# Designs tried in a protein design run: designed miniproteins, single chains, continued (5). Part 16

Each design is a single chain, and the fold is of that chain. pLDDT is the mean over its residues in the fold that is shown.

## One batch from the design tools (miniprotein)

Design m16553
Fold by ESMFold2-Fast:
Structure m16553 (fold): chain A 88 residues (1-88)
Amino acid sequence: SDIEEAIRSYVPGKLTDKKVITSLYTALKLGYKEEEITLDLLISSYSLFLRSHIYDPEKREEAIKEAEEFYKKNKERIDGILLRIQGQ
């Protein structure tokens, strides 16, 4: 899937793919701990995010922006999680 390719090709220090950061933020908002986050969980979390916002593009954009702001404040933590997942 597009999200799986984006996760596998993620590179710290480049412009983060919004799908990847939205996926991770969604998993964290669902209450998963950082060490529990797997590739499959990120794929499932992104699928859930899309289904939850299917009829509201404005709220979808707001949620993506929230995820981007969370990433800016937690960049090292998030990059560490994504690199761990890529190494598995």
Scores: mean pLDDT 79

Design m16554
Fold by ESMFold2-Fast:
Structure m16554 (fold): chain A 94 residues (1-94)
Amino acid sequence: EEKKKIEEQLKFHQALLDDPKFAEAYSLYLQGKYEEAIKIFEEILKENPDNAFAHYLLGLAYKKLGQDEKAREYFKKALEIDPNNIFAKEALKE
C-alpha cells in the first residue's frame, strides 16, 4: 500500500500542476475557506466530472463544514472514478 500511496500523491501533485483552478481551490481549502473551495471544485467537476481528486477534496471540504453524509458521498464517487485513490479509501475508514 505504501507504493500506491506514493503513486496517488504524485498524481495529486500533477493535478495541482496541470490545473490552476484545482491549485487555487486546494489553496483555499488549506486556508480554511471551505465554501470558496467548494465553489471552484464544483466548477472543475462541471468541466471534468471524472476528476477523482476534485470529488475527494469536495468530500474533505464538506466534512470540515460538518456535512459528514455529503462528504462520504463524494469520497464514494472518488473511489468509483479511481478505485486506487488511497486518500478516499482512508477517508471512508473513519
Scores: mean pLDDT 82

Design m16555
Fold by ESMFold2-Fast:
Structure m16555 (fold): chain A 56 residues (1-56)
Amino acid sequence: DELEERLKELEEEVEKLKKELEESGGDPEIVRELEEEEGILALLKAVKKLIEKIES
């Protein structure tokens, strides 16, 4: 499932950005990147839940 693969990739990217944010002490550029990736992840999770409801 392509959606499942994209979800895993985004979760890994979010985790990486969270660690970079901790290391940088709150770099605003990293905060922006993290917010963008988290937004996309939330949208894809919502789409996955919708697909699961249709398949039910």
Scores: mean pLDDT 79

Design m16556
Fold by ESMFold2-Fast:
Structure m16556 (fold): chain A 72 residues (1-72)
Amino acid sequence: SEFEEEKKKIEELAEKAKRAIEEGDEFEYGVYVLALAVYLSVYKRLAEKGDKEAAELAKYTEEKLKELAEKA
């Protein structure tokens, strides 16, 4: 499903950002965090229009960004 594909993209971006933290690659970390922030903005906009799956993806993306901020 589209929901599962989008969720997997968020998981992959979050994993890459975590690896960048471990490697001390601040530039790569910034790129992946920015990508996650852009996805979050899109999901929030769709959720405001009544897309329940987008609301779940927004929440999931916020949780990943919070985890990354706590580790950085």
Scores: mean pLDDT 86

Design m16557
Fold by ESMFold2-Fast:
Structure m16557 (fold): chain A 59 residues (1-59)
Amino acid sequence: MDELKKKAYELGKKLGEEGFTPEQAAAIIARQAHQEGLTDSEVVAVANAARKGAEEGAK
């Protein structure tokens, strides 16, 4: 897993621990990635990583 996906996963996990849903965490990270100028494929990849992280953080 590349560094961007790893960071997105960890941020998503933290958001899940704070009570955000996986979909909310994915949306937050996708907006940040788009603002930072990542490509569409990179935005999708980090959003999916954040979603998985949030699913883990909610447990």
Scores: mean pLDDT 81

Design m16558
Fold by ESMFold2-Fast:
Structure m16558 (fold): chain A 83 residues (1-83)
Amino acid sequence: MTAEDYYNKGLKLMEEGKFEEAIEYLKKAIALKETAETYYNLGRAYFLLKKYEEAIEYYKKALALDPNNRIAEKNLEEAQKKL
């Protein structure tokens, strides 16, 4: 499987509400290729599990790769308000 295959599987699992399984596949995608989109969705999966500290970590990693991602910036702020 490619990084894109793992990423797409992770997104499908998120749509199904299977957030822990989504995290496994998104981490496999990151191990093959680090992208802002994969870090962002990893942050989203942790946020939906109410694991806000981990969500913040991954949103920050997404912003480090893509500083102009306003959606990641907004979601980082929302996660920080939950602590």
Scores: mean pLDDT 89

Design m16559
Fold by ESMFold2-Fast:
Parts: structure tokens; sequence; C-alpha cells
Structure m16559 (fold): chain A 96 residues (1-96)
């Protein structure tokens, strides 16, 4: 169905944003370890944006999911929200 196709496209986009966020986090952690606070801040900010985009897409897709898919989505949203909170905390620590 069109609804199923839209759901699959949303899942693919979420996977891309999540991978990009993880890459930015890794780049930020490396920059921080090298004493480059300015680069670390920029990369943590990009990771935050991509996690927020992924969460938003999953929340928008949720009403179109089956009950089983919804349970998996809720678990994924929870995990991404925890990663987002960690990134925001780390960003504030680096700014201090």
Amino acid sequence: SEEERRFLEAEAQVALYTMNAALYKKMADRALSEGNKEEAIKFYQEAIKDYEKAIRLLEEARPHASPEQRARLDATIEGLKKELEEMKKKLEEVKS
C-alpha cells in the first residue's frame, strides 16, 4: 500500500539520520580528545539536529504503524531520546 511505502521510506530516512548522528558524535568525541572544543561543539550540534530529525520522523510515522511495529518504534524513539539527552549534556559540559 501507499501507506506501507511511506512507512518504509520514513524508516530508511530515520536510519540515515541516525547513522549521520552517530558519525557526528564520533567526530565530536575525537575533536574533543584533540583539544578542539570549537569543532567538537559544531559536531555535537549536528548530531543533535540529526537525532531530533530521526525522532520527529518516527513520531510522525507512529500513527501509521501496526501494533507490533508501534512497540518497536516506541523502543527506538526512547533510545534516540536518551542519545539526544547525552549529546545535549556533553555539549553543555564542553561549553563550560
Scores: mean pLDDT 86

Design m16560
Fold by ESMFold2-Fast:
Structure m16560 (fold): chain A 71 residues (1-71)
Amino acid sequence: SHMAEIERTVAEGERGAEEARKLAEKYKDNPAIYTAYKVLAVGYETEKWIAEHGDELRARSDARAAELLAA
C-alpha cells in the first residue's frame, strides 16, 4: 500500500542516515571520506523528509498545474 511504502522509505532513510553518520565519525580524520558520508546522511534525511511530506508536495504541485490549465 502507499502508506506501507512511505513507512518503509522513512525507516530506510533513518537507518541509512544513522549508518552514514557512524561511518563519518569512524573516518573523521579523513576529510574526503568524512564529507562523503556526511553528504550521504543528508541525502537519506532528504529522502525521508520527501516521503513524509510527499502528499503535501504533490497537492501543491497539482494545485499549480490546475492554475496553469485554467489560464
Scores: mean pLDDT 82

Design m16562
Fold by ESMFold2-Fast:
Structure m16562 (fold): chain A 66 residues (1-66)
Amino acid sequence: KGLGLAYYNLGNVYESLGNEDEAVKCYEKAFKIFSELGDEEGKSKCIDKLNDLGVKDIKRAVDKVT
């Protein structure tokens, strides 16, 4: 049960350290675990974090080179 939350918390730690790539990986792992458990709240939190980190970089890249 606690594995999804552990990865989510680990993602927060990496994010606070400025390791966004590692944080994204942790949030992705947490999302998978929450999905397997049917934890919609956990899934939503992970999606919000992934979108906040990943979507910003994708939008910046698309706006500059596409």
Scores: mean pLDDT 71

Design m16563
Fold by ESMFold2-Fast:
Structure m16563 (fold): chain A 104 residues (1-104)
Amino acid sequence: EEEERKKLVEEIKKLLDEYNTAISELRQAAREVARKARERDGSAEKILNETNEFIKKVKEEVDKALEEAYRSGSVEAFKETIERLKKHIDEVKAKIDEYRRLAA
């Protein structure tokens, strides 16, 4: 139990590092799309605002998942949080891919 919990906590830490990296990449991709949008149609501010709102929502869900897991301390809660973090990381990566395609 304790050994499994320790491994799950370490996995969460690694996923948080991946999540933070993905958020940084998303912000950079959004800036690239916004730069091109300014040249085309002036929609740069809308793209940046939508990106900020998306990041805010994902961060709120991530923070909530972490609070629930650490408050409970159960192996099941940590496993659920890992699944939720992976889902949110995938959503961020999908948004990055979308922006990179738009910037191409």
Scores: mean pLDDT 84

Design m16564
Fold by ESMFold2-Fast:
Structure m16564 (fold): chain A 62 residues (1-62)
Amino acid sequence: SKALEKFKEAIKKDPNNVEAYFNLAAYSDDLEEAIKYFEKALEIDPSNEVAKKMLEVLKKEL
């Protein structure tokens, strides 16, 4: 989708853009894809409680 393309371009320009990874996860229709994007966000910012909590919830559903 156009939204996903925009967020992927944002990451190419700034690989530390945590917000873009959250948006990619939110627009992903696949649970495993969403998990990967939240894991990337947490890799960039290990103190990010939102990414940490979302990973706990999504991994329980996997």
Scores: mean pLDDT 79

Design m16565
Fold by ESMFold2-Fast:
Structure m16565 (fold): chain A 108 residues (1-108)
Amino acid sequence: MDKSLINDLNGQLTLLGLAQYYVRQGKYDEAIKLAEELIKNGKEEFKPWAYTVLARAYLEKGEYDKAIEYAEKALKISPNNKFAHRILAEAYRKKGDLEKAEEYEKKM
């Protein structure tokens, strides 16, 4: 990865978009690596989105507890993040907690 992209707003947005693209392509480990880099070295405004990338990647990998953890981290920074609510609803549904799943679906 070009380290200059971490220090530039447009570069950070590009890395976020690439991480989201990797999730869509099923390249979950590559998406996780980029999202973790954005959380570690990126601007605060991108961290909720980077956390939603981590949450989605772990959800797709079947790691539901990690998906919940990262989606909750996104909500702590951005309480009205509809993508984080959607991930929480799906993760709780996959775990069989239908009451929690419905609660988060209503908050979207």
Scores: mean pLDDT 82

Design m16566
Fold by ESMFold2-Fast:
Structure m16566 (fold): chain A 64 residues (1-64)
Amino acid sequence: MEEEVRRALEEAFEALRAGDIEAAARHLSKAVDYAQRAKSLSRETLELLLEAIAALAEAQRKAR
């Protein structure tokens, strides 16, 4: 579960760097789904998840 969260977060950040907001949202959605199914996450993984959510929100604001 945590490996799947980290992999999806890596894909989300790569999509954000490429400017592909749709792909980033899709990957972040998968990361959140994996995180909800995980019984525990490390603090570091949770911090990355929150950072990705904030980064996606900012990218969506700039796309207007």
Scores: mean pLDDT 81

Design m16567
Fold by ESMFold2-Fast:
Order: structure tokens, then C-alpha cells, then sequence
Structure m16567 (fold): chain A 70 residues (1-70)
């Protein structure tokens, strides 16, 4: 539980940093942070495959990456 909570907090921090970079106009920086969040969540899902929170977070990150590339 402690490890899952730490991973969720780290992933959210990366997403928040990506949003801040996007608001500042640094699209490449925003994409880098979102990609890091995607990697972290994807790796965590291999350890916690039944975590709804991780699955929801992965979907959010992937949707943001898609919108940023469009």
C-alpha cells in the first residue's frame, strides 16, 4: 500500500509539472514529463495490475499525450 501511494503521488507530480510546462508554452517539456509519467504508471501496473487508480491515471496521461501531439 505505501509503495502504491508513493507511485501515485510521484505520477501525479509529473502530470502537474507537465501541466505547468504546457501553461508556460513549453510543449516539448510537457510531453517529456507526460512520457515519464506514462512509463512510471505502466511499470507500476506490472506490479499492481488490479489498481483502478493506476489504470485511470494511465488513461489520463495517454489522453493528454494524444491531445498534445494532435
Amino acid sequence: MDILKAVLEEAQSLIDTAKQAFEAGDLEKALEYLTRAERLVTNALKVFPDSEELKDLLREVQEQIERLKA
Scores: mean pLDDT 84

Design m16568
Fold by ESMFold2-Fast:
Structure m16568 (fold): chain A 60 residues (1-60)
Amino acid sequence: SLPTKEQVEKVKEILEKNPKASIAEIARELGVTPSQVMDALAILAEEEGMTLGEFLKKLE
């Protein structure tokens, strides 16, 4: 299922506070699956005008 707008915003907030947070850490903090975090990251990447792959490289 697609993540909610609230889940996307929470993922964004976590990354703004800790840019080195892993997908597993974000999933644990939000009580969601890693797959749902990946879906939220894809939405955030699209908002920044980049692919998910490009967004993930930015986090490395």
Scores: mean pLDDT 77

Design m16569
Fold by ESMFold2-Fast:
Structure m16569 (fold): chain A 74 residues (1-74)
Amino acid sequence: SHEDARLAGEYGRLAGEYAAAGDEAKAREFGQKAHEYGLKGGPEAGNYADAAASAAASGNEQLAERYVEKGEAA
């Protein structure tokens, strides 16, 4: 659903923010939620949620935010 796609993006961004802050435990928790909701939101939503988490984990906050936006639009 569109709501599941939105939640995937929001959790992906949170995972990235916690990863950037050094909170690995919360980054993993929210990354898992992003993946689960991404699967429910459709393949495109899941792909963008995973991309957002990966970008954020690499320290690229701008790219992570952009992928969250794309996931919400999918």
Scores: mean pLDDT 76

Design m16570
Fold by ESMFold2-Fast:
Structure m16570 (fold): chain A 80 residues (1-80)
Amino acid sequence: SKAELEAAALKALEEDMKILEEEVKRLLEEGKYEEAKELLLLAAESAEALAEAVRESMPELAERLREVAEELRKKAEEIP
């Protein structure tokens, strides 16, 4: 069902976020601030684009993706 697919996608998104957080942490520990910032901004743009694409079919996923995009943009702004 659409609801089962959306639930699976939400779970996959949370796992992807953990992987992204680990990669960003690695880049920051290596002093790769520009790469960390670019990765966060690219991920935010991708999340926003996907949110728009699934807005009508998976509204809960779309809302969570918009929240994720905002969180990632804020994290990018905190990198010097």
Scores: mean pLDDT 88

Design m16571
Fold by ESMFold2-Fast:
Structure m16571 (fold): chain A 64 residues (1-64)
Amino acid sequence: MEEKLKELEEAMKKGDSEKAAELAKEIAQQGPEAARALEPIILRYYFTNPEVAKKVAEAVKEAL
């Protein structure tokens, strides 16, 4: 889990929306608690890279 979150942040920082969405979906599929851990990361990147943040949020919604 911790490693996946780190990879997700790195992908979002680089603007790799496809990889970030895939990682977010995998994390969300681990359960509701894991999905909740994604919320602060998505919010943080909404101001710096809104396209990536939107893609990640959509992936989480589809995984739930």
Scores: mean pLDDT 77

Design m16572
Fold by ESMFold2-Fast:
Structure m16572 (fold): chain A 66 residues (1-66)
Amino acid sequence: MELPEGVLTPEEARVASLVAQGKTPEQIAEELGITPEEVQALIDRILERLGLKSVEELKSFITGKV
């Protein structure tokens, strides 16, 4: 997989980290002070930007090297 440095915005990286921790969109929304719908939109955008097909792949991507 080819990933340039800085592929995610700071907000997208924060959401991805919280998803990797197993948090729900509602929990992430509460922590960030945004709506669950905005969190879901950010997750969808992260998946599209990284060329990933699922939240499971996103979890592996974020946690697999740290």
Scores: mean pLDDT 74

Design m16573
Fold by ESMFold2-Fast:
Structure m16573 (fold): chain A 60 residues (1-60)
Amino acid sequence: MHRLEVRAPSEEAARRAAEVVRREFPDVKVTVEGDTVIIESEGSVERAIGAALLAMGEAL
């Protein structure tokens, strides 16, 4: 099981990121605690992290 925590700039950004991850990666468990998004998956979380960062308005 893979677990990664991504801190968002705000609670609103964290909620947006969590919603995008749940929509695009339904097999990934997403939990929001304040401004932190916790992503858990049996597979790779790399793509889910990318989607979360993009949803927070941080484009590479």
Scores: mean pLDDT 74

Design m16574
Fold by ESMFold2-Fast:
Structure m16574 (fold): chain A 79 residues (1-79)
Amino acid sequence: MAEAAIDALLREAILRTLGKRSGVYDEEKIREEVAKWLEEKGYTELAEIIRNKSDEEVSKWLNETIDEELRRLAAERAA
């Protein structure tokens, strides 16, 4: 399904973005980095959806995925 492919792509973009940064993470900055990466890969429409939060389902999924990864990083950093 196209949605599953998008989910996999977004998760990869998030993980790559988080993996290259150290310090305090901001969801808005992560969203912008993900959108930028997608735009560079030719997924301009999806990048606009993420930046503008024009698709509620995509925005919800993105926020939940970012929260999940930030939670993992917080747990790792607390150790």
Scores: mean pLDDT 66

Design m16575
Fold by ESMFold2-Fast:
Structure m16575 (fold): chain A 56 residues (1-56)
Amino acid sequence: SMEEEIKEEIERRAVELYLRGAMTVEEAEQIGKLLKEGRLEEARELVERIEKRHGL
């Protein structure tokens, strides 16, 4: 579904940030929680904030 595709995109972006050391463990856990709760908009916004913090 489109929701599953959006979730996969957010997960991929979050993993990339984590592997780059751009994301804290607490931020990674919060994103995981938001995704599990189906709060895709909030999860995406958090990922975008972290990306922006690192000039992405």
Scores: mean pLDDT 86

Design m16576
Fold by ESMFold2-Fast:
Structure m16576 (fold): chain A 74 residues (1-74)
Amino acid sequence: ERARLEELARRAETRLDPALVEELVAAAGERVRAAVAAGDLAEAAEIVREAIREALLAAGLSREDAEAIAEAAA
């Protein structure tokens, strides 16, 4: 399981535009800060998972693989 997730993450990393990654991290960071300030840590974790999933989908991963990696990372 983890070995496959590492392989998929490595492939996604080589296909991601660094500028797109920075954009997604910045947008997620603002939403995470708002959720943490409201005391909603579960929402903050979900925002991180969603941002990772969107980035991996943009890199060309399947929805299933993107979702599995996002869940493992958050």
Scores: mean pLDDT 66

Design m16577
Fold by ESMFold2-Fast:
Structure m16577 (fold): chain A 57 residues (1-57)
Amino acid sequence: MPEVHIENHLLTVEEAKGLAAPGMLLILSNSKITQEAYDYLKENGVELRLENVEIVD
């Protein structure tokens, strides 16, 4: 399973579209993620592990 770890970042839907792959594990730490990016990643089979992450609109 490919793993990607992102820290201290705002993850947008444009970035999510560029990196998303089915079966990928994305670990996001001390970060923010847009609601659109979160929904996109879940819909496209990305497993999300959120550590101190705020979902923003």
Scores: mean pLDDT 84

Design m16578
Fold by ESMFold2-Fast:
Structure m16578 (fold): chain A 60 residues (1-60)
Amino acid sequence: SMEQQKLAIVQTAKELQGLLSDDELTEVNQKASQLAQQQGYSAANQYLQQKLDDAKKKKS
């Protein structure tokens, strides 16, 4: 549901907060918001999950 997609976005953003700098987090959140507006929450969630995966790989 749309509510579940919104919750997933919030949870992913919280995880990214611990892994990214403030500047990086701001940029990622802005792009995710734009994607949600233009292509829906599914696209925003996919983008955020990709960024989380990238951040986790870099931290190893």
Scores: mean pLDDT 80

Design m16579
Fold by ESMFold2-Fast:
Structure m16579 (fold): chain A 56 residues (1-56)
Amino acid sequence: SSQEELEEEARETRELGRETREERETGTKEETREEVFEEAEETMELMLATVNLLAE
């Protein structure tokens, strides 16, 4: 019982620590946003190239 309780507490503490770390980082979602931003940058470059080609 005691050993099981200790293990459960350790797991709970680990999960809590993970949650706190995730919350602190918050930026886990930023990784996905970075991908979207990279796509936006590519689109911008394409637009600039098109404008440059049109303006000559």
Scores: mean pLDDT 65

Design m16580
Fold by ESMFold2-Fast:
Parts: C-alpha cells; structure tokens; sequence
Structure m16580 (fold): chain A 98 residues (1-98)
C-alpha cells in the first residue's frame, strides 16, 4: 500500500480509539452521577467506535461522522463534565471523518 494511505488509515484508527476512550470515560462518569441510560448510550457509542477500527477507511469515516453527531446530541443532555468528554469525542470523530 502507498505510505500516505497507510498513514491516513492508522491516524483514523487512532482517532476512533481515542474517541472510544472518551466515550468510556463519559459512560463511567454518567453512571457515577446516576444516569444509567446516558451511560449505556455512551457505552454503545464506544463499542461502535472500536468495531469501526476493523472496517475500511471509507466505512470508518462514515461511522465516525454518525458517531460525532450522536455524541453532540448526548452532550446536550449531560452534566458539564460528561458533556465536555462527549464534545471531545465528537471533535476526534469529526477529524476522523475527514
């Protein structure tokens, strides 16, 4: 494979991994705050981001775009601390989608 394409694939996977970690942290904090529904939603987003890492670049980018939109919607319902994590995940995913 061309080095530039391999580098882009690796960067996209790393961004998805970082977003998954932010979603996992958001889920943990939401659960600590008593919002089990929001915690479960973030756990689902984290799982989706991790599964996307096994996909093609195009599929990873499409999944990242969808997850970024979902994260921003979840941030609106969240506490300031959980919202910050969701917004950070959304930014990483928006970068992955490019």
Amino acid sequence: MAAEEEERLERTRELLAQAAEKFEEAARKAREEGDDSLATAFESLADAARKAQEMSLEEMQRTAEGLAKAARVMAERASPEVSKLAEEAARLLEEAAE
Scores: mean pLDDT 85

Design m16581
Fold by ESMFold2-Fast:
Structure m16581 (fold): chain A 58 residues (1-58)
Amino acid sequence: SMDDLMLEMAQIAQEVADLLAQLGDPELQAEYVEKVKKALRNEDLEEMRKVLEEVQKL
């Protein structure tokens, strides 16, 4: 459902935010925050998962 999709995207966005906070790099944080915002606006769950995978590998 759309509600389940939005919940999953919100959970991924929070995990990305938490990981970025641990890095302490404001420029890198700004870059990935913009990627997350774009994916959220487009309701692009696959892009959200890609962003999470990239951030996990930093």
Scores: mean pLDDT 83

Design m16582
Fold by ESMFold2-Fast:
Structure m16582 (fold): chain A 71 residues (1-71)
Amino acid sequence: SMEELKETLREMAKLAREHGDDDTAAFLQQLVDNADSFSPEEIERQLREIIRRVSKTDPELAKQMQEILDR
């Protein structure tokens, strides 16, 4: 559901902040704030792109985000 996806985004934003990746956390929070403007499929596509980008700078954060997405 969209509410479950928004909760997933909030969990990922908190995780990014804990890793010191404030830019990724801010982007994820913007995605939460604008979630109702997108389909669930569009949000999942954007999440995959974010995880791919993060994997280049913080592979552990990217792995944890991917594990959350795969639930």
Scores: mean pLDDT 85

Design m16583
Fold by ESMFold2-Fast:
Structure m16583 (fold): chain A 60 residues (1-60)
Amino acid sequence: SPKAIGQAEIDAAVEAMQETGREIKELEAKGIELSGLEMVRRFTEIFQERLAALRAELAA
């Protein structure tokens, strides 16, 4: 596949990692633990949302 990683993808990945980590910590404080698969799914959801938002912002 073509090498197509831009600043928006990098920023979205960093934000998704931070938000996923924060959500895991908050759930863990409530006695809820996510499986590795659930963590990956949540990261992917946040990443796609952040990427779409950042791309919209940068297109202005």
Scores: mean pLDDT 79

Design m16584
Fold by ESMFold2-Fast:
Structure m16584 (fold): chain A 114 residues (1-114)
Amino acid sequence: SAIGEGARALSRGEYDKAVELFEKALKENPNNADAYTLMAEAYLKRGEYDKAIEYAQKALEVDPNNADAYSILAEAYLKRGEVEKALEYAQKALDIDPSNPRAVKALEEAKKKL
């Protein structure tokens, strides 16, 4: 599947290929929260923080309880220097999944900057 191929590309650091494959998956199913979350991850890995925020928010429009999407928002806002938003979104991710490693890291880094 396009999502499965995209996830493998993402794991190999092939971020451009991952984005193309996730775009293909979203053309077939625009309500795929996982594809939006994986797009957000790919943009985060590329340092495109505004696009990471956009796609993480789209994932949350489909699935409001997506801990990974909140963790991506936390990391992206932290990278933009928006510490208060990073703290808020990291806490939301941890309320859903207390063991989410991106959210734990974002929370600790945000607290150091307050």
Scores: mean pLDDT 90

Design m16585
Fold by ESMFold2-Fast:
Structure m16585 (fold): chain A 88 residues (1-88)
Amino acid sequence: MQKEIAEATQRVSRLAQEAVEGDPKTAKENSEEAVRLAEEYPGAATGIATSLLLAARRVKDETGDEEKYKILKEAYERVRRIVEEQQA
C-alpha cells in the first residue's frame, strides 16, 4: 500500500521531468500516464499533482512553450479533482 503510493509518486516525478525536457507529444503521453496513476493510486494524487504543477511551471519559465504548459496544467487540474475526492 504505502510502497505502491511512493512508487507511483516517484514514477510521475520522472514522467514530469521527461515532459519538461521532451516535445509536446511526450508531455501529452506522460501527462495521461500521470493522471492514470493518480486514478489507480488516489493516495499518491497529492504528490502527483505537485509534480505536474512544478513541471508546468518549469516549462513556462525555461521554454515559454504554451502548448506544453497547457497540457501539464490540464493534467494537474484533473489530478486535483482526484485529490478532492480522496478528501471526501
Scores: mean pLDDT 82

Design m16586
Fold by ESMFold2-Fast:
Structure m16586 (fold): chain A 68 residues (1-68)
Amino acid sequence: MSDDELLEELKVALENGDISKALDLLKQLLEKLGLSEQEQQAILDKVKELTNPQEALDLAEDVKKLYS
């Protein structure tokens, strides 16, 4: 799956409130971007603290821009 496809599926999961699927998709995206396990865990932990799906989506898009 491409990074663009992962981001699109992540959007759908977040819109549906499926946080478990969103976290799995985000982890796959971070792995494709070449982040270390430690960096992946830090970003996943930050997303778990967010209360707004839009903020989680914005973070995922920003990470893609920074690391791709």
Scores: mean pLDDT 76

Design m16587
Fold by ESMFold2-Fast:
Structure m16587 (fold): chain A 61 residues (1-61)
Amino acid sequence: EIDLEVEIALHTIRAVLAEKAGDFKEAAEHYRKVAELERQLGRTDLAEFYEKKAKELESKA
């Protein structure tokens, strides 16, 4: 079983790489997953941050 913190780290890395490549849609999908996992850990502030970031990238796609 994958630890949620490890899953967050992997999705964050993938989001950053996709954003750097200009793949804003893919980056947004990974940031949305990070937000969901952060919320599951009770980190509401971080979840809201990544949710907002995903929405901003979605608007650029």
Scores: mean pLDDT 83

Design m16588
Fold by ESMFold2-Fast:
Structure m16588 (fold): chain A 95 residues (1-95)
Amino acid sequence: MSEEELEEEVNQAMLDMARAVEKLAVERSKDPEGMARAGEKFIESIRLLIEGKRLEDTDPERAEELYKRAEELLREAREEFDKLVEEGKLPRREL
């Protein structure tokens, strides 16, 4: 039980870090709206992976569904990031 609380805190810290990175990417992008859309899909994929991992031992079928949705969102985020690279709109790699 106490270890589950620690895991939730770590998961929340990972989401907070992803949001902080997204804010920096948006601020440095020539297309902040495009960066925000790609970043939100990436953050949502992390959220789904965290939820899937929580369900892995108790509801493995539901965990698998969440993992598949996370993979879809990661693919969509990658496609949007690739488009931003092609258009020269990505922020510097110093993110």
Scores: mean pLDDT 73

Design m16589
Fold by ESMFold2-Fast:
Structure m16589 (fold): chain A 66 residues (1-66)
Amino acid sequence: MEIKVGDIVQAVEDVDLPEPDYLRLRKGDKVLVEEVVDEETVLARSLATGETGLVPKSFLEVVGRE
């Protein structure tokens, strides 16, 4: 799946990683991709809370675009 800056992506499962830099998400939560950090990770902003953090691409599915 191709994830780009400006994509609205949805968590396909709960994301609750022990690292403090990672965004905590529940399955179905939507986030805006602010930066593609590397091939595996994005910097994203929660549309519900406005919080930002790292999210592994493997947990995400594109549902919209700006």
Scores: mean pLDDT 78

Design m16590
Fold by ESMFold2-Fast:
Structure m16590 (fold): chain A 79 residues (1-79)
Amino acid sequence: IKEVREEIEKLAKETLEIAETEVEDEKFKEEVKKEVEEILKELDRVLKELRATPEGRKKIEELLERLKELKKKVEELAE
């Protein structure tokens, strides 16, 4: 679970860096920042409330997938 948390945090940082550096659309930048913030907020909630339960692991995996999709979308729009 710690490894998945680190992966989510790393992907969040990378996604924000790409958005800040490569994306000129200010509105889209703000949408990406908001989405990342919501994902990180949900991660914190899951870690506090569900801990290392099977339900918590499933939720963390869902957040990881959501962040991977966001990063892919940011990369496609940065092209």
Scores: mean pLDDT 76

